# Ledger of designs, part 32: designed miniproteins, single chains, continued (5)

Each design is a single chain, and the fold is of that chain. pLDDT is the mean over its residues in the fold that is shown.

## One batch from the design tools (miniprotein)

Design m17162
Fold by ESMFold2-Fast:
Structure m17162 (fold): chain A 92 residues (1-92)
Amino acid sequence: GVEEALKHLEEALKHIDRALEIQPNPKLVEARKLVEEAIEHLKNGDVETAKKLLQEAIKKLREALKDVTNPEAKQHLERALLHIVRALKALE
């Protein structure tokens, strides 16, 4: 449900923030904003808009993974992706 999705999205933000500290990337900044917007839409009951924003965030994170070279930053991006996928599953 929504509560489970929100917990996963908060974990995704922590991993995105750690990746940004290690290796800043503009696609990663865009992904972070999309996740924050999705959280606000979920809190307001707009599940369908949140799902679309999370799908866009996944796209931006995958693009960031192509540019990011630091192995620790890559691990944080992979964990962020996993949490967003789990959030989307919780919203099914």
Scores: mean pLDDT 91

Design m17163
Fold by ESMFold2-Fast:
Structure m17163 (fold): chain A 77 residues (1-77)
Amino acid sequence: SAQAALDQADAKLDEALRKAIPEELQHLTDDPRKTTALMIRAVADPDSEISKRVLEAVKSVSDEFKKAYQALQEATS
């Protein structure tokens, strides 16, 4: 179903972000504010390795979200 596709896309985004974040910093994902601060820093300093990984992971999954949303629209027509 289209809803299942969205759920899978969300799970893939979570997995991609966890892979992009070094093991030492994975505990930051337990606090939404710390995760948000890390992402803001990644956008502000794109030259750092962690910034490149985070932005790359988000871009990769963004395309899958667009496809899932398009499939949802087709299913409701």
Scores: mean pLDDT 62

Design m17164
Fold by ESMFold2-Fast:
Structure m17164 (fold): chain A 66 residues (1-66)
Amino acid sequence: SQELYQRAAQLIIKGEEALKKGDYEKAVEYYREAAELARQAGDEELARYAEEKAKEAEEKKKEAES
């Protein structure tokens, strides 16, 4: 649905803001939620994009915790 797509897009923006602030845990959370909503909206491309961004945030989190 359009609403799910819009919400997913907003969560991606929040994830990017969290990454810029170094809040990797919140970035992972936002991107994962965005991927789920994108899947529910039927937007597989947006879902894959959000999943890749979540993976990047997880990798940055591991580096920061090392």
Scores: mean pLDDT 85

Design m17165
Fold by ESMFold2-Fast:
Structure m17165 (fold): chain A 84 residues (1-84)
Amino acid sequence: DALEKAREYAKKAEEYAKKAAEALKAGDLEKAKENLKKAIEAAKEAVKAAEPLGLEVAEELLKPADKYLEEQRDEIQEAAEKIL
């Protein structure tokens, strides 16, 4: 089942993205980088698994992972703006 496999990999991507966000909040940049790499690899596997279903299905399943990454990006941008 292509959907079930894509869903499994998407869940792993979300878990790693969450761990990356938590590590970043703790100031552990090395751990954040490692978990971000794992999240990206899991997301790539989700896209491959969803190939028979179309890219939009993979994108929908990966939205929770994207949310964790987007929240960290916004915090970094705000910090940079205050330093200016």
Scores: mean pLDDT 72

Design m17166
Fold by ESMFold2-Fast:
Structure m17166 (fold): chain A 100 residues (1-100)
Amino acid sequence: SGEEFAQRLLDRAKELLKEAEELLAKLEEAVAAGDLEAAREALLKLEEILGVAALLYAVLKVLHDKGLVPEELLKEVEEILDKLQELLARAEALLAALEA
């Protein structure tokens, strides 16, 4: 069903958030070690995760506009995107401080 498909997209978005949290931890370790290359690699992977999550949201938004998914599910993915944006901003700040 369309609802089962939407639930799979939400579950994938939750997995992406978990992967992003793990990447931020790796970036923090790389920054503490002065490993600029590892920190940059972690940031690139975080940017890729946010891009994928944004595409999942775009698909869910289209399905919601067609009445195929509940607003509550769309809002959960919006909250995940907000959290991913916060993680990316923190990662960018940590890398900028290491490069200074």
Scores: mean pLDDT 88

Design m17167
Fold by ESMFold2-Fast:
Structure m17167 (fold): chain A 79 residues (1-79)
Amino acid sequence: MREKLIELARKLAEEAVRLYKLYLETGDKKYKEKAEEILETLRLLAEALRDKDPELAEEIERIIEETEEEIERLKKEKE
């Protein structure tokens, strides 16, 4: 069920971005911590899949990279 795992990873990534936006708007570190927890969960998922499904692991790693780039863009746009 690769497609469902990719969809789940994308939803988690979107939630991390949403939480990071809340952190930037409110200054409340709890939102940043929650966003970082989600990204760490995605990294652990990619690592766990690397030996069994390296293509799926690479796709999840791409989602993480795109998400980290979006967060960096948001930080730059705020300042």
Scores: mean pLDDT 83

Design m17168
Fold by ESMFold2-Fast:
Structure m17168 (fold): chain A 79 residues (1-79)
Amino acid sequence: SEDEELAKLGEKLAAAQEEAVAAMAPEAEKAAAAGGGKEDVAALLERVIERFLALEPDNEDAKVVAKAVREYLAKAKAK
């Protein structure tokens, strides 16, 4: 069933996101120690997408989501 496969992918995506967030937390703390980070939400989202694609390089759904998020961010910047 596609629903079962989507649930399994959802668990893997959640685990990958949790690892990406955990990996970013020490970098954010180091940036704060150096006088604070100047990364905007858009830049942080782009980093998360890059890390997510690195964790799931063969996942077509991950590529579609990454493309949609990047298009949204580009559109938001243009306006």
Scores: mean pLDDT 64

Design m17169
Fold by ESMFold2-Fast:
Structure m17169 (fold): chain A 57 residues (1-57)
Amino acid sequence: SSTTATQVGNAIAEAIKNGDSFENWPKYLRQAGASDTLIKVLLEMERKLGRPLLLPE
């Protein structure tokens, strides 16, 4: 949904602005109102891309 996409985008932007490690991405996503399900979807996306963004698989 558009709302979910906005929340994810804002969370990613905040993590980058703060210079946080990949380990802290879930924290910002949760603060933006994202669920565990959304975080897991992003992790699967990273697996398909073959590069880490969140925790190692």
Scores: mean pLDDT 62

Design m17171
Fold by ESMFold2-Fast:
Structure m17171 (fold): chain A 75 residues (1-75)
Amino acid sequence: EEVLRYLKEALDALNKGDVETAISLLEKALQAAREQGLPESVIRIIEDALSYAKQGNVEEAIKALKAAIRELERA
């Protein structure tokens, strides 16, 4: 579950205020999600989380990350 692992690591990084590490981990999660053919809905949520993190909107990035994690754990 490399995508889920990257998303959880990105969430931990954001909670610690390490936005740069979170962006790197989200980019890795997005690449892995596309390579694995995850549902477009999950890919879009990860893209939104990455966009928010790049904007410095940590609150919305965390919300999107939690949504992506829940979606993957539900499956």
Scores: mean pLDDT 86

Design m17172
Fold by ESMFold2-Fast:
Structure m17172 (fold): chain A 74 residues (1-74)
Amino acid sequence: SDVERFRENLARLRELADKLKEQGLLEESNKLYETVRQLEALGDHAVKLGNEDVVRQLVELAEREIRKAEEILE
């Protein structure tokens, strides 16, 4: 489901934020943790309202943030 994909994407973003921190990229890591926090809050609200379109958009936003973090770690 989109909700499961979203939760998996949030877990991946936290993993990437941890890797950025391990590399000494503290500013990038802190920004990514804040992004995860914001996406989680928006996702919880969208799921509570049954807004499937917003959940799908949040999956896509999380996937873009995953791509950005992976580019930084290259």
Scores: mean pLDDT 89

Design m17173
Fold by ESMFold2-Fast:
Structure m17173 (fold): chain A 60 residues (1-60)
Amino acid sequence: MAEEYVKKGVEAYHKGDKKKAIEYLDKAIEELKKREEEGDPLAPARLEGVEQLKKKVEEA
């Protein structure tokens, strides 16, 4: 579930593991892109949110 990858990414970031945080967020993005392709109407908005979160982690 993409939400679990987001949670793990945020947890890794809080532990100071930026690289691992980005890896988990990339997994969430991959899963959300697949859901968007499968017609999930919530996936585009969630995907945008996770991509913005990843950008903030990279900039931090």
Scores: mean pLDDT 80

Design m17174
Fold by ESMFold2-Fast:
Structure m17174 (fold): chain A 79 residues (1-79)
Amino acid sequence: ARALIEEADRLALESARAADAGDYARAAELARRAAELAEEAARLLMASPDPEDRELGRELLRAAEAVREQAERLAEKAA
């Protein structure tokens, strides 16, 4: 899960930079990939017997949903 979270954070930061530069198509793609990795990390954590991992997984799932919505908005701006 850790490697997926780190990669998702990196892609989300790159997406924000692409959006600041006006490259909405690239920003949307990077945000979509970040959301996918965060969703996978969340699923792994939520399957854990550890209550702390399950809570982190729920937080990641909410964050991933927000990033996915942002990706959709960025894609609309690119069109």
Scores: mean pLDDT 83

Design m17175
Fold by ESMFold2-Fast:
Structure m17175 (fold): chain A 97 residues (1-97)
Amino acid sequence: AKEYLEKGKEYLKEGNLEKAKEYAKKALELSKDDEIKAEAYELLGEVYEKEGNLEEAARYYEEAGKLYATVEGKKEKALEAEIKAGLLLLERGVSKL
């Protein structure tokens, strides 16, 4: 699972959003570890944010925050993810459809 997460992060860095999304989802499906699942949701949030889908990005950051909150020593990451989700929803509102 960790290997898929790392590949997904590498694809995101290269701008390959489709592959980043594919590998993040593989990491989610193959992992029972809440930390790996949280990182995979965070990666999906970053992908959707880069695609301009702020609603889906916020949703994935919120799921990452919930999982980070269950992992010892990851309280700061949980708060960061929750703040990011809130900021993205606010940004979407400011952009006016």
Scores: mean pLDDT 80

Design m17176
Fold by ESMFold2-Fast:
Structure m17176 (fold): chain A 74 residues (1-74)
Amino acid sequence: TSSQLVDQVSDLVQGVVDGSLSVQDVRDFINSLKSQGVDLSSVRDFATSGLNSVATQNNPRLRTAWQGVVDALS
């Protein structure tokens, strides 16, 4: 479901912030979903909100993670 995809992306972004994952791991996940023809509209809306949040503006790792998601969705 769209909710499950949003939760998975959120967990991956948190992994980048915590240093357990790379931005490339997030991009690879999104690209895999794109290759499968999965509707990522909810993920795009969520990622745009995440990138534009106050928390993200004050956290360079979080900004880099969200930018990676947005770039992969392009």
Scores: mean pLDDT 83

Design m17177
Fold by ESMFold2-Fast:
Structure m17177 (fold): chain A 68 residues (1-68)
Amino acid sequence: MEKLKEAEEHYVRGLQAKAAGDLEAAIRHFREAIKLYEEASKDPKYKEKAQKLIETAREMIRELEAQL
């Protein structure tokens, strides 16, 4: 449960950094969120939800990297 909450916090911080125009900070937060979602996905109960969120965060990173 703690890893899922930490991942969500980093995802939100990534969105806030993106809104503020800090693309490098946004990418760092989304990468940390992916790492934490991968840990959360080890629990079968959260696996599908975590995998979908990892995919969404990876798409966000690709869009932001294209702007750098």
Scores: mean pLDDT 84

Design m17178
Fold by ESMFold2-Fast:
Structure m17178 (fold): chain A 71 residues (1-71)
Amino acid sequence: ALEKGKELFEQGKYEEAVKYFKEAIERDPNNAEAYYFLGLVYLKMGKEDEALQAFKKAIELDPNLELPPPP
């Protein structure tokens, strides 16, 4: 789920990537990386509020995670 989400994100298939990242979170609610990529994809889609919530959750789960600028 997480790996497929990353692949779709790299291909610009943001709506599909969201589904796979949400699936990864459903399987492992403590997956900081899945929340991080969910934030990145929401940011690419212009969903700033959703992106901020996802990034906050990622940092909460992994305090060493830095918020990068969009790639």
Scores: mean pLDDT 76

Design m17179
Fold by ESMFold2-Fast:
Structure m17179 (fold): chain A 64 residues (1-64)
Amino acid sequence: MEEKLAQATELAQQGERLFAAGKYEESIRLYEQAKKLYTEAGSQDGVEKAQRKIAEARAALAAS
């Protein structure tokens, strides 16, 4: 469980960095991977945060 949480957190951090750099498609991929790992780890907070970031990145991509 802790290993999956650590991996999810690392992917989410990479996704945030890519989002800040304007690389929205790559950011979405990393947040989707993070969401999967958060789900497997039972982290509802992690899943919800990843969902919000995916939605934000998709909106930014559509507005670009």
Scores: mean pLDDT 84

Design m17180
Fold by ESMFold2-Fast:
Formats: C-alpha cells, structure tokens, sequence
Structure m17180 (fold): chain A 65 residues (1-65)
C-alpha cells in the first residue's frame, strides 16, 4: 500500500471528498484542514484512480510514499 498526499486551495471544504473517496472503496484517509491536505492510503493498483479524483477536485499531488 501507498499513501498519497494532496494539497487543496485555502477555503476548500475537504469534507466534500468523503463520498468521492468512499465510492472508490478507500478505507483509510485523513483530512488536515489547517494545512489543506488529505492523506489517502490505498493499494498500488488504485493510486491512479485516487490521484485522478483528487486532481479533478482541485488537489495538487505532493507525494506518493
């Protein structure tokens, strides 16, 4: 598994990502509203789908570990 870190614009409501990530079958993610960051842990074969959803919602991918 890998952890994807994405940064969103200031004022973006990170909670709007709950349903989108749940629809992808994501079971492990954290929101940091003070940093405007989301941390999503998925199997490697789901990385591209998660990246696409985060980027389509205005996120910028910071790292994949």
Amino acid sequence: SVTITAKFPEGFDLTTLYDKLKDLGVQSFKLDPEKNEVYVTVPEDQVEAVKKVLEENGGTIVSID
Scores: mean pLDDT 81

Design m17181
Fold by ESMFold2-Fast:
Structure m17181 (fold): chain A 63 residues (1-63)
Amino acid sequence: HMEDLLKSIKEEVENIKKEGEKAYRALQEIDRLRRSGASPEIITRLQAKLAGKTDEEIEELLK
């Protein structure tokens, strides 16, 4: 039972790491686009898509 608990903790830590890396890469991509002179609307759309937002949620973010 202790081994199962340690396995669960390890899986949680790895999931947090993966989510952190995904967020970090998304932020780097947004920064790159911003430096390229992309409009705030384009940046917001891409940020929302990278976060897995639906088209409806993206429209809400653009208001």
Scores: mean pLDDT 72

Design m17182
Fold by ESMFold2-Fast:
Structure m17182 (fold): chain A 98 residues (1-98)
Amino acid sequence: EAEKKLEEARKYLEKARQAAENGDIDTAISYAEKAIRKLGEAADLIPETPLELKLRLVAHQIRLVGLRNDPNATPEDVLAEIDGIEEVLKELEEIYKK
């Protein structure tokens, strides 16, 4: 169950990155938010998940909302958030493998 959520998050992050690379900020943010939701669901299914990882997902969600409402937001700003969310995915995958 958690593995399926992690796989869904990875696919959403791939779509978010592709949209950001194409300059589609709104689509990139939408997919990144879907990835955060799946990672949050996975974290809730993994009892060993540190509170820090859950707080990092909340922080990325807040920054994505800020970027959506910022007329000066760039694709590079969204890519930086995607990179951070990918690191949370990697850490959750390592915890799940234990």
Scores: mean pLDDT 87

Design m17183
Fold by ESMFold2-Fast:
Structure m17183 (fold): chain A 93 residues (1-93)
Amino acid sequence: MSKKREAQVLLFEGDRALKAGDYEKAIELYKKAIELDPSLKGVAYLNLGRAYLKLGEYEKAIEYFKESIKLFTDNPVMVKEAEKLLKEAEEKL
């Protein structure tokens, strides 16, 4: 399997871990996905932010959401979602 396909599988497994409440596993899987395919940073950073938000690590969540917004500059739907999550994290800090 190509590195890009392996990265997509890791991203998918990270999403499953996130939905299951296994936030630390989700973080590990998203970081591995980015290492294999850096083009996934936008989506992976958004979901890393979500995982850190759920763990109560609000400052880390804020950093990942801000980076995700910069990476999604050409996608207004994803920017709005990241901005909503950023505001939620900032309100908890």
Scores: mean pLDDT 86

Design m17184
Fold by ESMFold2-Fast:
Structure m17184 (fold): chain A 56 residues (1-56)
Amino acid sequence: SPTEEELQKIEKTMLENGLATEEEWELLKKLSKLKKGQSEEVKELLEKLLELGKKT
């Protein structure tokens, strides 16, 4: 997995070049931090992804 510094640099580059939205990147960061047993947090992130899919 990339370090937090590497993730921040990638995030900035992706957002500045329009390759991802801020909302999409925020959700990806939350997913990358999920640990085994966090089923409610997984459900919440999936609901947010579905909402983003409806807007696009």
Scores: mean pLDDT 65

Design m17185
Fold by ESMFold2-Fast:
Structure m17185 (fold): chain A 63 residues (1-63)
Amino acid sequence: MLPREELEERKKRLIETMEKILKEIKEKNPSLTENYEKWYEKAKENMDKEIETGKKQQVVLES
């Protein structure tokens, strides 16, 4: 698997895991839900930046 595809798949798996954790937080500690959701959104954004960086490196190699 190419590094870019692996990063995208890893992001998908982490999103699924984070969604499961969020569900548990809602059941056990609903007061913490909002803080976790904000952290989750930032984590997704950081992963998007990593994937974009990988795509830019690919273009440079092919130019």
Scores: mean pLDDT 69

Design m17186
Fold by ESMFold2-Fast:
Structure m17186 (fold): chain A 55 residues (1-55)
Amino acid sequence: VELTEKQKEGGYAAAKWMREGGMTREQAIQLLMREGGMSREEAEAALDAGLEMGG
């Protein structure tokens, strides 16, 4: 999935909230879908990219 720059930023923020805020993977995906207007596939890809970048 090709992610936009904004989607990658959203994924990074969600990944950070998982690490620091105790957000579950499913909660992070739902947040990206609801607030970011992403499909589930885009939200999962963005979150996974954010987790790799924030490692």
Scores: mean pLDDT 78

Design m17187
Fold by ESMFold2-Fast:
Structure m17187 (fold): chain A 62 residues (1-62)
Amino acid sequence: MLYRVTVTKLPLVDTATGKIYEPGEVIEARDVRFTEDGMVTATLVDGNPVIGGADGVEIEPL
């Protein structure tokens, strides 16, 4: 399932490329997971993994 991920407070980092998605940016991801330590991880539509703080994003199913 595709998700719209809106970065609201804390940046997301693409761990494959080092690209930073700043607050105000919107990305599409196929796999979104919340961790017990307050992180969010997702897989971008190009296959790259991103990670950030769970409190810094809004997630909407597409």
Scores: mean pLDDT 81

Design m17188
Fold by ESMFold2-Fast:
Structure m17188 (fold): chain A 94 residues (1-94)
Amino acid sequence: MIRVTAEVFATGAEKFEDGTLTSEVNGHKVTLTFKSEELPDGLRVTATAEVDESYPGVEQVLADALAWAVGHALNASKDPEKAEIRAEARVERL
């Protein structure tokens, strides 16, 4: 099993509700789970998905997870143009 994780921090952002999004890559459905955590200077958004090792397009799942985490962090920011964004993404074999 492969776990995809995208973790994004944005300054000046406010907490929003945790949720899930179903994405489709090469005809295969994958569920992204995201959560937000308030920190003293901003918001951390974590998006995760788990897929089989034979799943086609793990790189697209990673890209989708990162894009959604960044998008949610920016949408939660009071001034997205002034927000400082730090992003990290990784793929782990379980």
Scores: mean pLDDT 75

Design m17189
Fold by ESMFold2-Fast:
Structure m17189 (fold): chain A 68 residues (1-68)
Amino acid sequence: MSYEEILEEVKKRIDELFAAGVTDLGVLLQEVRRWLEEIREKYPDLPKEDLYRIAMEAARYAQDKVAA
């Protein structure tokens, strides 16, 4: 799975939580942190730089979603 595919999966999970009524940024960021640990275990060969970029973009996506 590529960086882009993982990022889209994380964004989809954020969308699902937000649609379910989870609109607190802190809760969304805690779930993102948990998923990043799962991604790290599932894709140990994924570069740390890509994992960091996924984390950064997912956090920004969650922030933008709660700000709207």
Scores: mean pLDDT 80

Design m17190
Fold by ESMFold2-Fast:
Formats: structure tokens, C-alpha cells, sequence
Structure m17190 (fold): chain A 74 residues (1-74)
């Protein structure tokens, strides 16, 4: 299945954390959306392993931003 992680935090910080949460080259996670609204940003990444992969990526993203991360997928 496909997992999805949404990382919310300060503008720029969310983007960096989502990239790290996706694990880069070997994890199969790809940034599919990036938005910045004023002082906040939201980045969305998608990858394999459904909700299980997304949960791991979300926890890492949350730890790196000090913001919030959400995991969803099947």
C-alpha cells in the first residue's frame, strides 16, 4: 500500500524534516507537495509500506521539527 506523511511546522523547517522523515534515497519516500503559508509550512511525502511506514516516518519528522506530523495510508 501507499503511506502518506504530512509534516507541519515553521516555514522551511517542515520541508527539511519531511525530507529526513522520508529517509532519502533508499526508503522509497518522495515529496509530493510543499506549501508555505506565512510563518508555517506543510510538506507531504508518500512512500511504500502503507500506514506502518508512514508512522515511522511521521515520528522522525516530528522529532526533527518540534512540530507536528501525521501518518496515514494503507
Amino acid sequence: GVGRVEVEGPAGGASAAASAAGGGENSGWTMVDRRAEGKRGTVVVEGPDGIAGARGAAQLGEALTGGRARAEGE
Scores: mean pLDDT 64

Design m17191
Fold by ESMFold2-Fast:
Structure m17191 (fold): chain A 68 residues (1-68)
Amino acid sequence: MSPLEKALQELIDEVRRELANDPELAEELEGQLRFAAEYMSKRHSVEQTIEMLRQAKEDLLAAAEAEL
């Protein structure tokens, strides 16, 4: 796998662990991260995309918690 694919999979695995009690929400956030990876990778370097995805994961989890 490419470095981006590895980083994306690791972030998805982390989301699944954090949301083990809500698999539907985990699937939704996984979809959002995959979409963000595709969108950002066309405009940014692999390294920048990975950093942006790491931040996006944190932002998505924080937003999910705020929505209850």
Scores: mean pLDDT 80

Design m17192
Fold by ESMFold2-Fast:
Structure m17192 (fold): chain A 60 residues (1-60)
Amino acid sequence: MKKLAVAIKDVPKQDENTLELKKGDKVEILENLGSILVKAKSLKTGETGIVRLDDLEIIS
């Protein structure tokens, strides 16, 4: 089962490795990178990148 989350705020692009999100964008969590960071895929754009768990609400 896919682990899905929703961005709870706008997340700006910081560098080539970070994921840009708008509030309400859905993502699939691909990998946990530690206590705070995940690698995720935007379901809207198909882009992958690093995002903070604090910027996401888990929905699945």
Scores: mean pLDDT 79

Design m17193
Fold by ESMFold2-Fast:
Structure m17193 (fold): chain A 73 residues (1-73)
Amino acid sequence: MKFKIEVTPEGVVKIYEVEGDKETLVEERSLPGVPAAKAILETIKELEKRYGTELADFVGLPNNQAEVTLVPK
């Protein structure tokens, strides 16, 4: 499964499910004061645990964004 993670300047983590070229917002979390890179990594670990998956691919994007591919364990 594929997700895009964005961290806003206000410290809101937005999680999008990616299906082709379409992005659907599935979750928002507030992590004020957490550096964007750390917020992204903690979000990936939570998604791995929640879905019983492991990180297969990570693509860092501009403006505190990342695209991640998770596969079943």
Scores: mean pLDDT 81

Design m17194
Fold by ESMFold2-Fast:
Structure m17194 (fold): chain A 59 residues (1-59)
Amino acid sequence: DEQIKKVLEEIEQKRKELKEEIEELSKTASPEFVEAYRKAMEELLEEEEKEKLKEIKEA
């Protein structure tokens, strides 16, 4: 399904951007803050992926 592939590619791109942001943040912020931020952002991306895939499956 082309729509599923597109959603997965968009989420993968966002995860790559988050990884770069976390690497920059880790240079100045505490490890505890970096881990909490990474976890929160990953959870948001997982929910976005789940909702978009659900919409495609229900359509």
Scores: mean pLDDT 80

Design m17195
Fold by ESMFold2-Fast:
Structure m17195 (fold): chain A 63 residues (1-63)
Amino acid sequence: MDEELIREIEREVLRRYLAGELSPREAMKEFLRRLAEAGLVDVEVKEDWSEEELIELIRKYVR
């Protein structure tokens, strides 16, 4: 897994979240969407995923 690219995506999404552009759930969805678009994870981002499910997926693919 390309950890440098993952960190870049994480920093960009976190920066937008801290700027108030994204809610916590939106930030998690955006992070997973960006990882999937970059080919780093094979995940389809669903609108109905719970916050807990999003956290678990991020943990699984980033850690």
Scores: mean pLDDT 71

Design m17196
Fold by ESMFold2-Fast:
Parts: structure tokens; sequence; C-alpha cells
Structure m17196 (fold): chain A 55 residues (1-55)
């Protein structure tokens, strides 16, 4: 999972702070929806897509 998160950081060109925020938000959403941990990379990617579109 860590390697997938690092690939997302590289792909989206985000800072360490933005990546940490994306992970935090994705974890919160995952828990709120009762999703398994395997969905975490997809949720992080969704958040980063939104962040990049609005930056």
Amino acid sequence: MEKEIEELKKKYGVSEEELEEAIRVAEGLMKALGLPESYLPSLIRMYLDTLVMYS
C-alpha cells in the first residue's frame, strides 16, 4: 500500500503535506462508509484528483 501511495504522490506532483491531508481525508471517508482498507488507494486518488482540479 505504501508504494501505491508514493506512486500517487509522484503522479500528482503534490507536496508531503497535501499527500498527508489526502490520506487523512481518505481514511475518514473509508471509516464513514465502512469500506475495507483495500479501498484506501482509490479514495486517496479521488481526493488528489479533486485537489489538482481546484488548485
Scores: mean pLDDT 74

Design m17197
Fold by ESMFold2-Fast:
Structure m17197 (fold): chain A 89 residues (1-89)
Amino acid sequence: LSEEQEKEILRALAIMEAAVLKKAVDNRPLSPEEVQRWVERLKKLADELEKLGYKDEAIFIYRTAAEVARRSGQDELAEELEKYAEKLK
């Protein structure tokens, strides 16, 4: 794959992963361990997207991670993630 194709694949996969996780949280509670694992992964993906210039996608991922944290009772983590999204706009 070309470098440009690899960037597009990463972008698409990150967006899909965030969307699927948000849907999962809507349907069932996640354990604190599961929330931490998924939030850390989404945060890493958002950072990578920002570095690649996909700013809007990075904002979407941060906000999705914040929603996952909030729905799992981790309000402080959600606020932190929302601040990261605000810094990118």
Scores: mean pLDDT 78

Design m17198
Fold by ESMFold2-Fast:
Structure m17198 (fold): chain A 81 residues (1-81)
Amino acid sequence: MSLIEGFIELLETLAEHYESLGDLETAELLRELAKKAREMEEQGKSIEEILEELVKYAEEKKADPRVITTIRWALEETKKA
């Protein structure tokens, strides 16, 4: 499994969690982020480029701070590898 594929699965799992809590807006945003990540991976973008674009998109959409923090954490972990 690629690192980005694992992250996309995490986003989809979080979307199911937020949907179960009745937060449909956050769930939909997480699915949009997962879709964007897959599209960028298909374009051959690096994981760092993908995560940076996802952070920017989440911030633009005024996402839940927990979502933004999760993406930033993944980006920092990728930079350490």
Scores: mean pLDDT 82

